Designed miniproteins, single chains, continued (5). Designs and how they scored, part 60

Each design is a single chain, and the fold is of that chain. pLDDT is the mean over its residues in the fold that is shown.

## One batch from the design tools (miniprotein)

Design m18199
Fold by ESMFold2-Fast:
Structure m18199 (fold): chain A 67 residues (1-67)
Amino acid sequence: SSAREKELREAARELAEELNVPEEDVLYTLYAVETKLTAERGGKLPSIEEIRKKAREEIEEGLRRKA
């Protein structure tokens, strides 16, 4: 859905600004999280909020490992 794509891109922009990371890296993480969670749930799409929360946790963990 084009609406879902727009929501993911908007979430990527907001998280990129908040976490001070490149928007494209955040967007990639959001897509990776959606793919992983969808596979784990037998093809059921996760909510945008679930994707956003998990992506945030993964990015923050990545930043801690690089520090």
Scores: mean pLDDT 84

Design m18200
Fold by ESMFold2-Fast:
Structure m18200 (fold): chain A 75 residues (1-75)
Amino acid sequence: SMEEEALRQEILRLIDEAEAAKKRGDTSRYQRLIDEVDAALEYLAKQHPELKEEYEKIKNMSDDERLKAARELVE
């Protein structure tokens, strides 16, 4: 749906902003953006139960690995 496409694009923007915050050394903003990405992925997984196993794996990753895996999931 158009709503899902918009959500996927929003997740990609949040990931880009998180990577930019990390590059600047803004750890507080980086952690807030990681939390926002996680919340958006949780919502996506609730709409698509087939993504649940992948989402559970992502939840247990380090912050950097979570951003990379989240990008791969929504691309």
Scores: mean pLDDT 84

Design m18201
Fold by ESMFold2-Fast:
Structure m18201 (fold): chain A 61 residues (1-61)
Amino acid sequence: RKEFLDYLIEHGSPEIRKLAEELKKIDEEMENTTDPEKQGELARKSGEIETRILNLLREEA
């Protein structure tokens, strides 16, 4: 997952790069968070950003 996000940051379109950077930041926040409620919020945000990235990748292909 991290390697894939790093790939998108280096090689993706400007929109994909921005979303991949946001997702990478959320992943890092989840690793450092012990609060289950905060983890749930971050997981939801992560899923939304992943969906946006996948939709953009499909449209750009």
Scores: mean pLDDT 77

Design m18202
Fold by ESMFold2-Fast:
Structure m18202 (fold): chain A 51 residues (1-51)
Amino acid sequence: SLREQAEKLRQLAGDHYRKAKEAEAAGDTAAALEHLKLAFRYGKEANELLL
């Protein structure tokens, strides 16, 4: 269902956000930025499925 797909995308967004914070703490700015981009993209996709 669209709701289940949105939930999975939100979980992916959350996972990438956590990885971004871990990379930031480790001083890996490039990895942090990449994970933030993925977190934003998956979060946006999840929101669009429910519109």
Scores: mean pLDDT 86

Design m18203
Fold by ESMFold2-Fast:
Structure m18203 (fold): chain A 66 residues (1-66)
Amino acid sequence: MEEKIKEIIREYGDEIQRELVRRLLAGEITPEEAERLFYERIAEIIKKELGLEVSEEKIRELRLRM
């Protein structure tokens, strides 16, 4: 299970991060908002693709171990 979540983070993480960095540079969001939005989007993708509800804390933990 954790490996499938890590696959989603690898597949979508770079694209989401690039979008959020652009919004940061445009002054649309703060760094704190960007971090929150990243994990919210990953959690939504996990729910859609795997049918799982995973906490943002768990996603953060798995991302740090990658």
Scores: mean pLDDT 81

Design m18204
Fold by ESMFold2-Fast:
Structure m18204 (fold): chain A 98 residues (1-98)
Amino acid sequence: DDDQLELDRLRVILALVDPDRQLTDEEIRNLSKEERIELLVKAAEKALENKDIGLLRSVLVELLRLLGKSQEEIDELRSMSDEELIEKAKEFIEEVRK
């Protein structure tokens, strides 16, 4: 189930960023696109603070999917160096907060 796989991925990301905030499947399904983007932006900020490049890459991939970016852009992000990924993350956080 593709929907369940997406929910499971979001749940893992949220648990890593905010372990005190446990969301049910229903609560995750009820999140608007804007709320999902805000949670992923917070996850990216936490990953940057903790220098967790693996988490940062995963969060940015999900963020690009929600923003409707092409598969080519997603693949480019997956192939970025740690330094390039950090700069891209800062740009996305700034863009989403406008």
Scores: mean pLDDT 75

Design m18205
Fold by ESMFold2-Fast:
Structure m18205 (fold): chain A 65 residues (1-65)
Amino acid sequence: KSVSYYAAGNLWYIAGDYERAVELYEKALALDPTDAEAWRNLAIAYKKLGDEEKAAEALAKAKAA
């Protein structure tokens, strides 16, 4: 279930490793692309990395999910 990857992504985000958080959120979304919460957290992680284009794309997906 995507919840395991999502939970792992949250742990890496809290640890400040935003690149690893992105990796885990993307794995969660590969299993469940309708998880709006995972899309929002992916957008926030991309924003922390300075990737505003990817952050905007993820946020748009969150609104569609």
Scores: mean pLDDT 83

Design m18206
Fold by ESMFold2-Fast:
Structure m18206 (fold): chain A 74 residues (1-74)
Amino acid sequence: AEAEARAAQLRAQVEGVIAAAEELARAGRVEEARRLLEEAAREAEEAARTSTDPAVAAAAREGAERLRRALEEL
């Protein structure tokens, strides 16, 4: 329950960050979009390494991968 809720929250946060970065990039604010995605990717990568719960670790790993892909598309 708690781990599933944290995993869902992580997924929602990643979606929000990607959406915000895409909006910044469309507005020509590519440097801000890049910084946002880089910071979020580092946090997700750290969560994937340090989380003891498999569901949270998996969500963080998936999030990091998605954030890195968004960076490549900028």
Scores: mean pLDDT 86

Design m18207
Fold by ESMFold2-Fast:
Structure m18207 (fold): chain A 69 residues (1-69)
Amino acid sequence: MEERIEAEVLMALGEIYLALGKLDKNKEKQIESYKKAIEFYQRAIEVNPELAEEAQKNIDYAKKKLEEL
């Protein structure tokens, strides 16, 4: 199933960018990384709605971090 692989890749990309946002010391780079994480998690939910609970938790975390920056 191509859709399942796509959703897994999108979740992994979301996790990578979430981690980059946490590790980066540059505010502009942190903002960019958190925004990309949100985009990838939202796309993962669109491809596989079963991932919504886990993806949404990470989206909410990234949004909260963006409000703090």
Scores: mean pLDDT 83

Design m18208
Fold by ESMFold2-Fast:
Structure m18208 (fold): chain A 87 residues (1-87)
Amino acid sequence: DEKLEEANKYLKKGLEAFENEDYEKAIEYFSKAAELLEEVDPNDPALAVAYYYLSEAYKKLGDYEKAEEYEKKADEIIDEVGKRKKA
């Protein structure tokens, strides 16, 4: 899937920005990845990964409210994936 490939490229760019301590740029790239993944499958574990990275980047900027919001979004995806595999 072209959108999944593009999302993975943005996740990689976000991680590179995060490692360089450019947290604002990391948020930009992780947000683009999340948007693409939401369009493909809103319950994809890769989307949870993107949300966890957004949470970590927001923590680095001191935005703990946004960090908690994205962590909860990621946890909801992981919980739903677990429920669907048991159903």
Scores: mean pLDDT 82

Design m18209
Fold by ESMFold2-Fast:
Structure m18209 (fold): chain A 86 residues (1-86)
Amino acid sequence: MIDLESLVLDESHSDPELAELVKEFALIFGEEKVKELEEELKKKYEELMKKAKSKEEMEKVKEELVKELKKEIKEKLEEARKKEKE
C-alpha cells in the first residue's frame, strides 16, 4: 500500500523535500489534514496501479503522484502563509 511514509522512505522515491513539506503541512493544518491527504493519495494510487502491468509503469505512477502531491502541498502552504501575513 502506498502512503506518505512509503513515498518518503522508499530508496527509489526518497524525497527530503516531500518529507519537509509534509511536516510543515502537519504543523499548519494538523495531522487530520495529513490523514485526508494520505487517503486521497491511496485512492488515486490504487486506481492507477490497477491499470499498470509492468514495474516501469508502476514507477511512473509513483513519480507522477509524488510530483502532484508536492504541488498540492506547496499550493496549500502558500495560501495559508498569505492568510497569516494579513
Scores: mean pLDDT 68

Design m18210
Fold by ESMFold2-Fast:
Structure m18210 (fold): chain A 85 residues (1-85)
Amino acid sequence: HMKEGLKKTVEKQIEDLRAKIAEVEKMLDENPELAEKAISLYREAVELYEQALKLIDEGKVDEAMELVRQANLLKLKADEIIKKM
């Protein structure tokens, strides 16, 4: 249950972030510097979530959770940048 729930949560975060990246790319052409910073952070978060999924599949849940926490932090930083626009 726990491993399956974590995997589904991470998959949803990846989907949500890909949607946010597309939205930022379309709507923030008026502020390219902040948009580029936010997109870069979201892309890095996606990469960490994808690495976490591989670790979950290998049974390395604790290592996966550490990457999820790092990805969540990058997502929050990007969200803060967008909120200031």
Scores: mean pLDDT 82

Design m18211
Fold by ESMFold2-Fast:
Structure m18211 (fold): chain A 67 residues (1-67)
Amino acid sequence: SLEEELRRLLLELGLSEEEAEEAVRYAKQGNLDKVERLILRGYLRRGDSGKELAERAGRLAKEIAEQ
């Protein structure tokens, strides 16, 4: 599912299980600002290798919000 893929990408990006679950919940609520904040947190932990993961997570969050 899109939710499972988003969770996986966020874990790879460097978020904890709790942070990834929180981000999925915010995406389902359409609260993309809070999702973007969590993605940025993960990107800052991962560095340049996280850029593609962060971009993919952002796209998936938008798709989930549109459900």
Scores: mean pLDDT 85

Design m18212
Fold by ESMFold2-Fast:
Structure m18212 (fold): chain A 103 residues (1-103)
Amino acid sequence: LSPQEKLLEEQAELDEAVYSKLSPLERAILDTLLARRKPVKASELRAEVERRLGRRISTSTFNKALRNLEKRGIIKVTKVGKERYVEIDWEGIKKMVEKEKKS
């Protein structure tokens, strides 16, 4: 499969197994990370998600959403100095999808 076709198949699996369990904010975070293909600074990610949703998001609400996604194994958050970087945890998503197929 081409990289683009693989991405579309991964998005379809995410919609069926993962998105049903996510809030609108958590879904917007995941969609933004999928579009960027690289680790994103938490501050930049919040700004992009605010643009996507058309509303302001408090730092507290955003941090809670990141923590919920990380606890589900959907994202990985890495602290480098004063900055946090957010990326998709593909191994965590794979485990979540496999778990849904068994249940």
Scores: mean pLDDT 74

Design m18213
Fold by ESMFold2-Fast:
Structure m18213 (fold): chain A 66 residues (1-66)
Amino acid sequence: YTTEQLAKAVAMARKTLEELLAQGYPEDMAVLIAAAVAKEVLDNGVTEMSLEEAIERGKKLAEEQA
């Protein structure tokens, strides 16, 4: 991964984690969804995603991998 791709993935994951925690999600669930979002950004080369889209994609990926 390039530094730019990693930075983007971390930024999206952080935003997703903060939002999920703010909504009252358990920390373990929030971290798992945030990790799934980071994976989506890194693996699919997504350059931009809205916070809402990131959360939705992260939930779907976490469920598919469970």
Scores: mean pLDDT 72

Design m18214
Fold by ESMFold2-Fast:
Structure m18214 (fold): chain A 58 residues (1-58)
Amino acid sequence: DQDRTLREQLERTRRAIEEARRMLEAGKSRDEVAEELSRRFGLERDTARAIVDRVAAE
C-alpha cells in the first residue's frame, strides 16, 4: 500500500461514476450532473465532465 490518497481518489471516482449514472437515468442534463459531481465529490470540473461524458456514451 504505497499511497492512501491514490486509493481514496480511485474509490471517489468509482462512486462518482455510479452517482452520475443514477442522475442521468433520472433525466438530469449532462451539465447539471457534471456540476453536481464537482460539488459532491470535490472533483475538478474537467474530471467531472469526463466522467459524465463517458457514462452518457452508454
Scores: mean pLDDT 77

Design m18215
Fold by ESMFold2-Fast:
Structure m18215 (fold): chain A 87 residues (1-87)
Amino acid sequence: NAQFLADAKRGAETAIDAARELVNKAKEYLKQGKYEEAIKWANRAMFVAAVGIALASLAGDEDLRTQAENVYNEAKKILEEAEKKLK
């Protein structure tokens, strides 16, 4: 189904872009020393990036899957850094 694959690819692109915006928000809160907010936004970014991974996999697009995985891992690093600062 060409329409289904096109929709999955578009969904992955949209999810990746949204996850990048959420990562940027988490980074802003980290820079401000607002670690609980940084954790909150990093968790949101990881969730949206995971949706991007799933949709990219459904579309069979390895480049989009890799991009989504990179955003997920960036969000995870922000989460881990913020959690360390709260100790």
Scores: mean pLDDT 91

Design m18216
Fold by ESMFold2-Fast:
Structure m18216 (fold): chain A 60 residues (1-60)
Amino acid sequence: MHTFEATFENIEKAIGAALRAIGELPEAEVSIEGNTVTLTVPDDPELIAKAEAFVAELQK
């Protein structure tokens, strides 16, 4: 499995990002710890690329 992390300014933004991830990445396991959202995806190149693109978009 591959794990990606995105850290936000506050827990409200982290919750918003996690809810969006649940909708856009149904194959991913989503967890929140403080201001950090963790996405865990299967070892699938397409899912990994999709998760990387999602995290990059959130950090712009």
Scores: mean pLDDT 79

Design m18217
Fold by ESMFold2-Fast:
Structure m18217 (fold): chain A 59 residues (1-59)
Amino acid sequence: DPAVTEEAKEYLKGEVAYMKGDYDTAIAHYERALALDPENKEAKENLEKVLADKKAIES
């Protein structure tokens, strides 16, 4: 299923960016993963987490 493959690819790119501390890139990729699969709980939870981490650093 191309949609499942593309969602997994975007999610993985988000994970890699988050691990590198690139919060803006991680947010963009998690948002794309959620656009492809709105029911991806892990992507939603990680998006919330990276948004909180970014706010804590930039506030």
Scores: mean pLDDT 80

Design m18218
Fold by ESMFold2-Fast:
Structure m18218 (fold): chain A 85 residues (1-85)
Amino acid sequence: SAGDLLKEVEEMLKNNEPVLTIAEQLIEALRRLGEEYPSVRGVTESLIKTVEGLKKEYEQGLVSEEEAREELRRILELLKRIYDS
């Protein structure tokens, strides 16, 4: 479920997993959330583009690991408010 994937992303952030690995898992969680809750699909699609942009900026050295992790945490906290588990 999307909720299970979101919990996995939270644990990955706590365990200091690589930014790119966390970002890919968050994109997968967002896709499943949009499948389970079609009413939020516009929000999930927008957030997927945000995470994909963050991945690209991180790979290009335009954002630090700390900045990337903080943005991923911000997105996760937003999703926790949308997902009722």
Scores: mean pLDDT 84

Design m18219
Fold by ESMFold2-Fast:
Structure m18219 (fold): chain A 68 residues (1-68)
Amino acid sequence: MAPITREEAIELVREEVRKLQESGKFSHDEIAQLAAEMARVAQEGIAEGLSLEETKKRIEEVKKKFEE
């Protein structure tokens, strides 16, 4: 499995942010904080050479922890 590309990371974060906005579950400030955290996780995925699937999994973990 190939490491995640910068383009894939950008698209992944944008898609997740859009889903959060459409869900109506989070405030504007919460979405902004989640977006920043997801972007950091995606950047770490690029730096560590993680796959797209592993990076998606880490982003899902971040979202789940933020809801708690």
Scores: mean pLDDT 79

Design m18220
Fold by ESMFold2-Fast:
Structure m18220 (fold): chain A 113 residues (1-113)
Amino acid sequence: EEAEEARRAAESGDAAEGAEEAGDAAAEAGTRAAKAAETAKGVAAGTAAAIAGIGAAASARAGRRAGKEAEGAREAAIDAEGAAEAARASGDEEGAREAEEAAEAARRAAEAA
């Protein structure tokens, strides 16, 4: 939602504000994806010490959650990159850099999930 709003703001010529909002949204989505991935890894590791059938089902559910959060992080990263390009074109190098860094972090988190 915030990433979509930031993209609209950037298109209307409010590129600096759009980059900041999209960067924040990407950072948040990346954090959610990273936490979901860690939860999935933790559940999978716990399965090695627990009842196999029950642990396998829990691991599968955690993996599906991580995949969904990873998809959200990828979408937010794309929006943040678009906003960063608009900000850079308008001369807001700081906002563009922050949005690019947030997009990169979100992509790394998505790939880890």
Scores: mean pLDDT 68

Design m18221
Fold by ESMFold2-Fast:
Structure m18221 (fold): chain A 57 residues (1-57)
Amino acid sequence: SAIAEKLKKEFGLSDENVENILLLMKEDPALATALLKKYLGLSDEEIAELVEEAKKL
């Protein structure tokens, strides 16, 4: 997905790191959102893209 490629490019995350982020977003979206905003500075729009990708898991 476009958001997954962006995370790998901008933050140097591995495929495994991105998969774990999507799994956390599916399991605990509130915690995932808080951590992604705090540590990666993601926007609400980028979080929404991750929520949609996580729904496909």
Scores: mean pLDDT 83

Design m18222
Fold by ESMFold2-Fast:
Structure m18222 (fold): chain A 71 residues (1-71)
Amino acid sequence: IEESRLSVEEARRLGEELGKEPDPVVAFTTAGILAAASTPEAQRALLRAVIEHSKDPEVRAFAERMLAELE
């Protein structure tokens, strides 16, 4: 069976924590690394959670762009 480093549920929770990260550079870097280590479903869940919970419009725009590439 295909191995996944992050489940959809884990990715969503991590995306929520990343959305709360006040440093956009840390949020960008961590989101990129975690997305690369996940299935497309987990990547979408993580990016959506970042968009939902981030207060920074640049972090939100980055996550939205990455999500669009997965659609």
Scores: mean pLDDT 69

Design m18223
Fold by ESMFold2-Fast:
Structure m18223 (fold): chain A 69 residues (1-69)
Amino acid sequence: MDENLIKKIEEKAKELLKDPNPVAQEMAKQALELVKQAKNTPDPVKSAQLLTAAAILVAAGEFEKELAE
């Protein structure tokens, strides 16, 4: 099950949401929305695709946070 992956993505997204940079916050919000969709998706393949997209958004948000301002 993707429980551990979901937890890691949510934790990192919550950290990004605390960042003052609006771009990082927006990426975090989008990642959390994708996680929510993944949790509500009965298809394991679609769920995995949504979680992968969320992980990419979190990684991108971390880079935006690091390099912004």
Scores: mean pLDDT 78

Design m18224
Fold by ESMFold2-Fast:
Structure m18224 (fold): chain A 67 residues (1-67)
Amino acid sequence: SLEEAVALAREGGRLFREGRYREAAEKFLEAAKIFESLGSPLAAVARKDAALAYEKAGDLERARELR
């Protein structure tokens, strides 16, 4: 649902601010998948947030796959 995707994106943002980058990336990616299934343009935003979080976590391969 849209509500679930928004909640996941907010949780991702919280984890990112705490420096928990890999967990943040996972939450942003889950949000992106739901936004994509709904046809929402927010899917691209969530994917970019996930890519940035993976980069911060040192997971450059995962970040590249999302861009």
Scores: mean pLDDT 87

Design m18225
Fold by ESMFold2-Fast:
Structure m18225 (fold): chain A 65 residues (1-65)
Amino acid sequence: SAAERAAVEAELIARVRALAEEEAALRALQAADPSLAAEVEARLAALGAERQRLVDEALARLAAL
């Protein structure tokens, strides 16, 4: 149903926003301590992979509706 699709989309949007907030926090940490650049870059790459996983999961859920 349209309501079920809207719920999946709303959940994806909320989770992607949470990841964006975590990205902003990591960039702020790097700005405060540039020696952490390598660790921050690795964590940002992991968040990118998690965003892709969330999109793939949402698409699978929509396909099951």
Scores: mean pLDDT 88

Design m18226
Fold by ESMFold2-Fast:
Structure m18226 (fold): chain A 74 residues (1-74)
Amino acid sequence: MKKKEEAERLKKEIDELEAQVDSALAQGRITPEQAEAIRLVLENARKALEKGDLETAKKYVDWARQALAALLQP
């Protein structure tokens, strides 16, 4: 059960981060190039989840979250 619960949580986090990237781009807070870079990392996170590699998926999610947060800082 733990691995399935972690995978579902990571999937939700990826979906949320994708929505945040889309929103930030629509608001002009990030550039299309920055949005593309984060989306590629999130795609790699999804690919890792499909392979059952939760550790790699977590690393990509953490990186995307940190990158987006840094771009949204004043």
Scores: mean pLDDT 83

Design m18227
Fold by ESMFold2-Fast:
Structure m18227 (fold): chain A 97 residues (1-97)
Amino acid sequence: SAEELLEEAEKLLEEAKKLIKEAVKALSAGDYDKAIELAEEAIRLAEEALRLAQQAYQISTDPKLQQRAKQLILEAQITIGIARLVLGVAKLLKKKS
């Protein structure tokens, strides 16, 4: 159902955000390999969350579920952007080390 897809998307997005926080901590500690690994995993989870939220939007006829899906789509896109930025910084710093 659309509700089940949205619940799964929310869980994946929460995990992606947690991994981004851990990646930033690894970056601050100079552990660039760990930061890269965590950021890449966060991107994968956020991209899956985006796909599920888009699917929920497409199959839903309930305006409230469509609004929730739209909000999750935007949040997932922002999360992907942040994770890609962290990945880029980690790769740059690793190359200089």
Scores: mean pLDDT 91

Design m18228
Fold by ESMFold2-Fast:
Structure m18228 (fold): chain A 104 residues (1-104)
Amino acid sequence: MDKANLALLNKDYESAIKEFEKLKDDWLAQEGLGEALFKLKKYEEAAEYYEKALAQARTAEILTNLGEALEKLGKLEEARRYYEEALALDPTNERARANLERLA
């Protein structure tokens, strides 16, 4: 994870993807793959990895990240539902709140 996370911090998304792929069954690695793919504007692939991560760990952060990917794909009603779920799990998630208010 450290090499993959360092690549994300350095905006080296291709290296981040290679490192996270070595940990393919880890939901944290699936979340990181989604983030790297989102930064590369591969929103459909990013959404798929966030969905895989959610199947193992349903967190407000992953729900918010999936919502943002779906919003980029024009799936605004699905994005809204994921932001609402993220706020239900963590009412202090300002990113989910701001995104939901923008879609209102």
Scores: mean pLDDT 84

Design m18229
Fold by ESMFold2-Fast:
Structure m18229 (fold): chain A 61 residues (1-61)
Amino acid sequence: SEIRELVLKAVGYELRAIGYELDAELAEKRGDLEKAKEYRKLAEEYKEKAEELRRKAEELE
């Protein structure tokens, strides 16, 4: 099912975004502010990709 494939891919991107948010927190605790900023940007990018895929899945319903 195309809907299932889109949802599964969206979940994958959501998990990656959470991973990057955790990496950003760890970088901040270590004082690596530049790396923390990079990870937060990546987290936001993957959240946006996930939202787009979820929107596409809704359109196919």
Scores: mean pLDDT 88

Design m18230
Fold by ESMFold2-Fast:
Structure m18230 (fold): chain A 56 residues (1-56)
Amino acid sequence: SAADLAEARRRLARAEEVLRTSTDPVIRRVAGHELRELAAEYPELREEIERLLTLV
């Protein structure tokens, strides 16, 4: 649904923020895991997520 996709985009934005601002390897690893989970659930976001995962 549109509401589910909007929540997925909010989760994506939070993970992206973590990858930009955190140098903690554990926190970055958790963000990477969240991104992979989002890519599996929301194919519409896959290309954007794959680009972000190259930074992990």
Scores: mean pLDDT 82

Design m18231
Fold by ESMFold2-Fast:
Structure m18231 (fold): chain A 67 residues (1-67)
Amino acid sequence: MDAEALFRYLVAHLDPKSAEIVRESWREHPDDPVEALRLAGERLLELGDTASANGLYTQAELLEKEA
């Protein structure tokens, strides 16, 4: 999957607060989708959303293996 398409998918399907965290992380690392997803996951984990954080870490690992 194209990284931009994955990013748009996540933003469309997450709750508004989680979607904003994903958008902010992507803005900080526009050329590194793996790092953007890891950063978003870390921020969600800090907010206590372990399930969403683990989902983003899994997506980051899958993208890294395809690179």
Scores: mean pLDDT 78

Design m18232
Fold by ESMFold2-Fast:
Structure m18232 (fold): chain A 59 residues (1-59)
Amino acid sequence: DELAEAVLRVLAEANGRPLSVRELAEAIGASQSAVSRALRKLEAQGAVVQVAPGRYAMA
């Protein structure tokens, strides 16, 4: 999934800094809804973790 790969790339560039759905959507050029679906999928796979409400980082 190209969007999931883009999310992981942006999170990797953040070097552990947690990012919001809005920040990821702006960095990728995608909708917040699309980013939220990708994050849910990646979280289920253990690739990302929600470290605070609405804030995500690479696991």
Scores: mean pLDDT 82

Design m18233
Fold by ESMFold2-Fast:
Structure m18233 (fold): chain A 72 residues (1-72)
Amino acid sequence: MEEKEKKLIEEIKQLYEEGKLSEEEVKAITAAAVAAAKAVVGEDAESVSEEQENAAAEAGIEAARKKLEEAL
């Protein structure tokens, strides 16, 4: 899970450094990922199970990828 997340972050960073993504687009991708992850975990969860954490990470990665495709 972390490996997929790291790979996506590195890809976004590379595109930003190459000037293919603006700062605004990077913010939009990050916001989409965070919103998707929060939707899975819930906003009042004091503790998160490993299953919820993995599901949140997957949802975040999918949302980020979709936004990245829309930005390109």
Scores: mean pLDDT 74

Design m18234
Fold by ESMFold2-Fast:
Structure m18234 (fold): chain A 60 residues (1-60)
Amino acid sequence: SKKQEEADEVVLKVIELIEKGDYEGAIKVLEEAAAKEKDPDVKASLESQIEILKKEVEEK
């Protein structure tokens, strides 16, 4: 579905930013995706990923 294709693009971009060490950029991409997301379950999943990445930034 189109939603799966869009989700795949977000995931790939987040992975690329994490590989570069740009956790702040990855968090921003996830925050923008969460803000646009209308499905509460998907939004909660994105917010959970944001919390995990914020913890990674603090561990550096």
Scores: mean pLDDT 75

Design m18235
Fold by ESMFold2-Fast:
Structure m18235 (fold): chain A 70 residues (1-70)
Amino acid sequence: ALTREQRLEVILLAQRRARERGISIPLEEIEAALDILEADPNATAEEIAKRTGLSVEAAKIVLEAYREVI
């Protein structure tokens, strides 16, 4: 499982990268995506988007941030 510090690092990294791409990702949706990735680290961006309501592009940003921290 992610530590509290790792979870926060993923959230901040995902939000920063989303802003750089002109995308706004709600905190609640990032947390939902992280809950999915903690249960299934192999979840695809398409699966995350389908389960959270994020666009595939936004889900990919969260997934890439997660993979860089872990």
Scores: mean pLDDT 85

Design m18236
Fold by ESMFold2-Fast:
Order: sequence, then structure tokens, then C-alpha cells
Structure m18236 (fold): chain A 86 residues (1-86)
Amino acid sequence: KEKEEVEKKLKELEELDKKAEETGDEEIRKEAEKLNEELLKEIEARAKATYTDEELRELSAALRAAHPSASEEERRELLVEFIAEL
């Protein structure tokens, strides 16, 4: 059930991020960033016990959705930093 909730939030984040990029609306972008922080905390808690490629993909997708204007390299750096701190 927790996994299903994370997947649902990831899709919601992708939709919010898409709308923020299309409209340039600061309010929508803040909502996307807030949801991303919540998702990262949930994934981080699970990853500290153990993580799988699937969990890493979920985190990567969340980072991409929350940071559409960030470069691919910047998103990879964020992912690597998160993993290194586990």
C-alpha cells in the first residue's frame, strides 16, 4: 500500500510540474516542490533499510518532475548525493 501511495504521488508531482512549466505559475511550482520533499522523505526512509532499482527509478522520476529546468547532470548529482548519504 505504501508503494501504491508513492506511485500516486509521483504521478501527481509530474502533473503539477508540467503545469508549472507551462504556466510559469510560482504557486504551482511550490506545490510541486512540497510534494517532491514529501516523496523524498518517504523514499529515503525506505532506502535506509534497503533499496532496489525500482526505488531508485521512483526517486529519479520524482527529481525529474520537480526539477524540469535542471539539467540531466544536476538531477543525477542529486540522486547520487542522496544515495551516498544512505
Scores: mean pLDDT 66

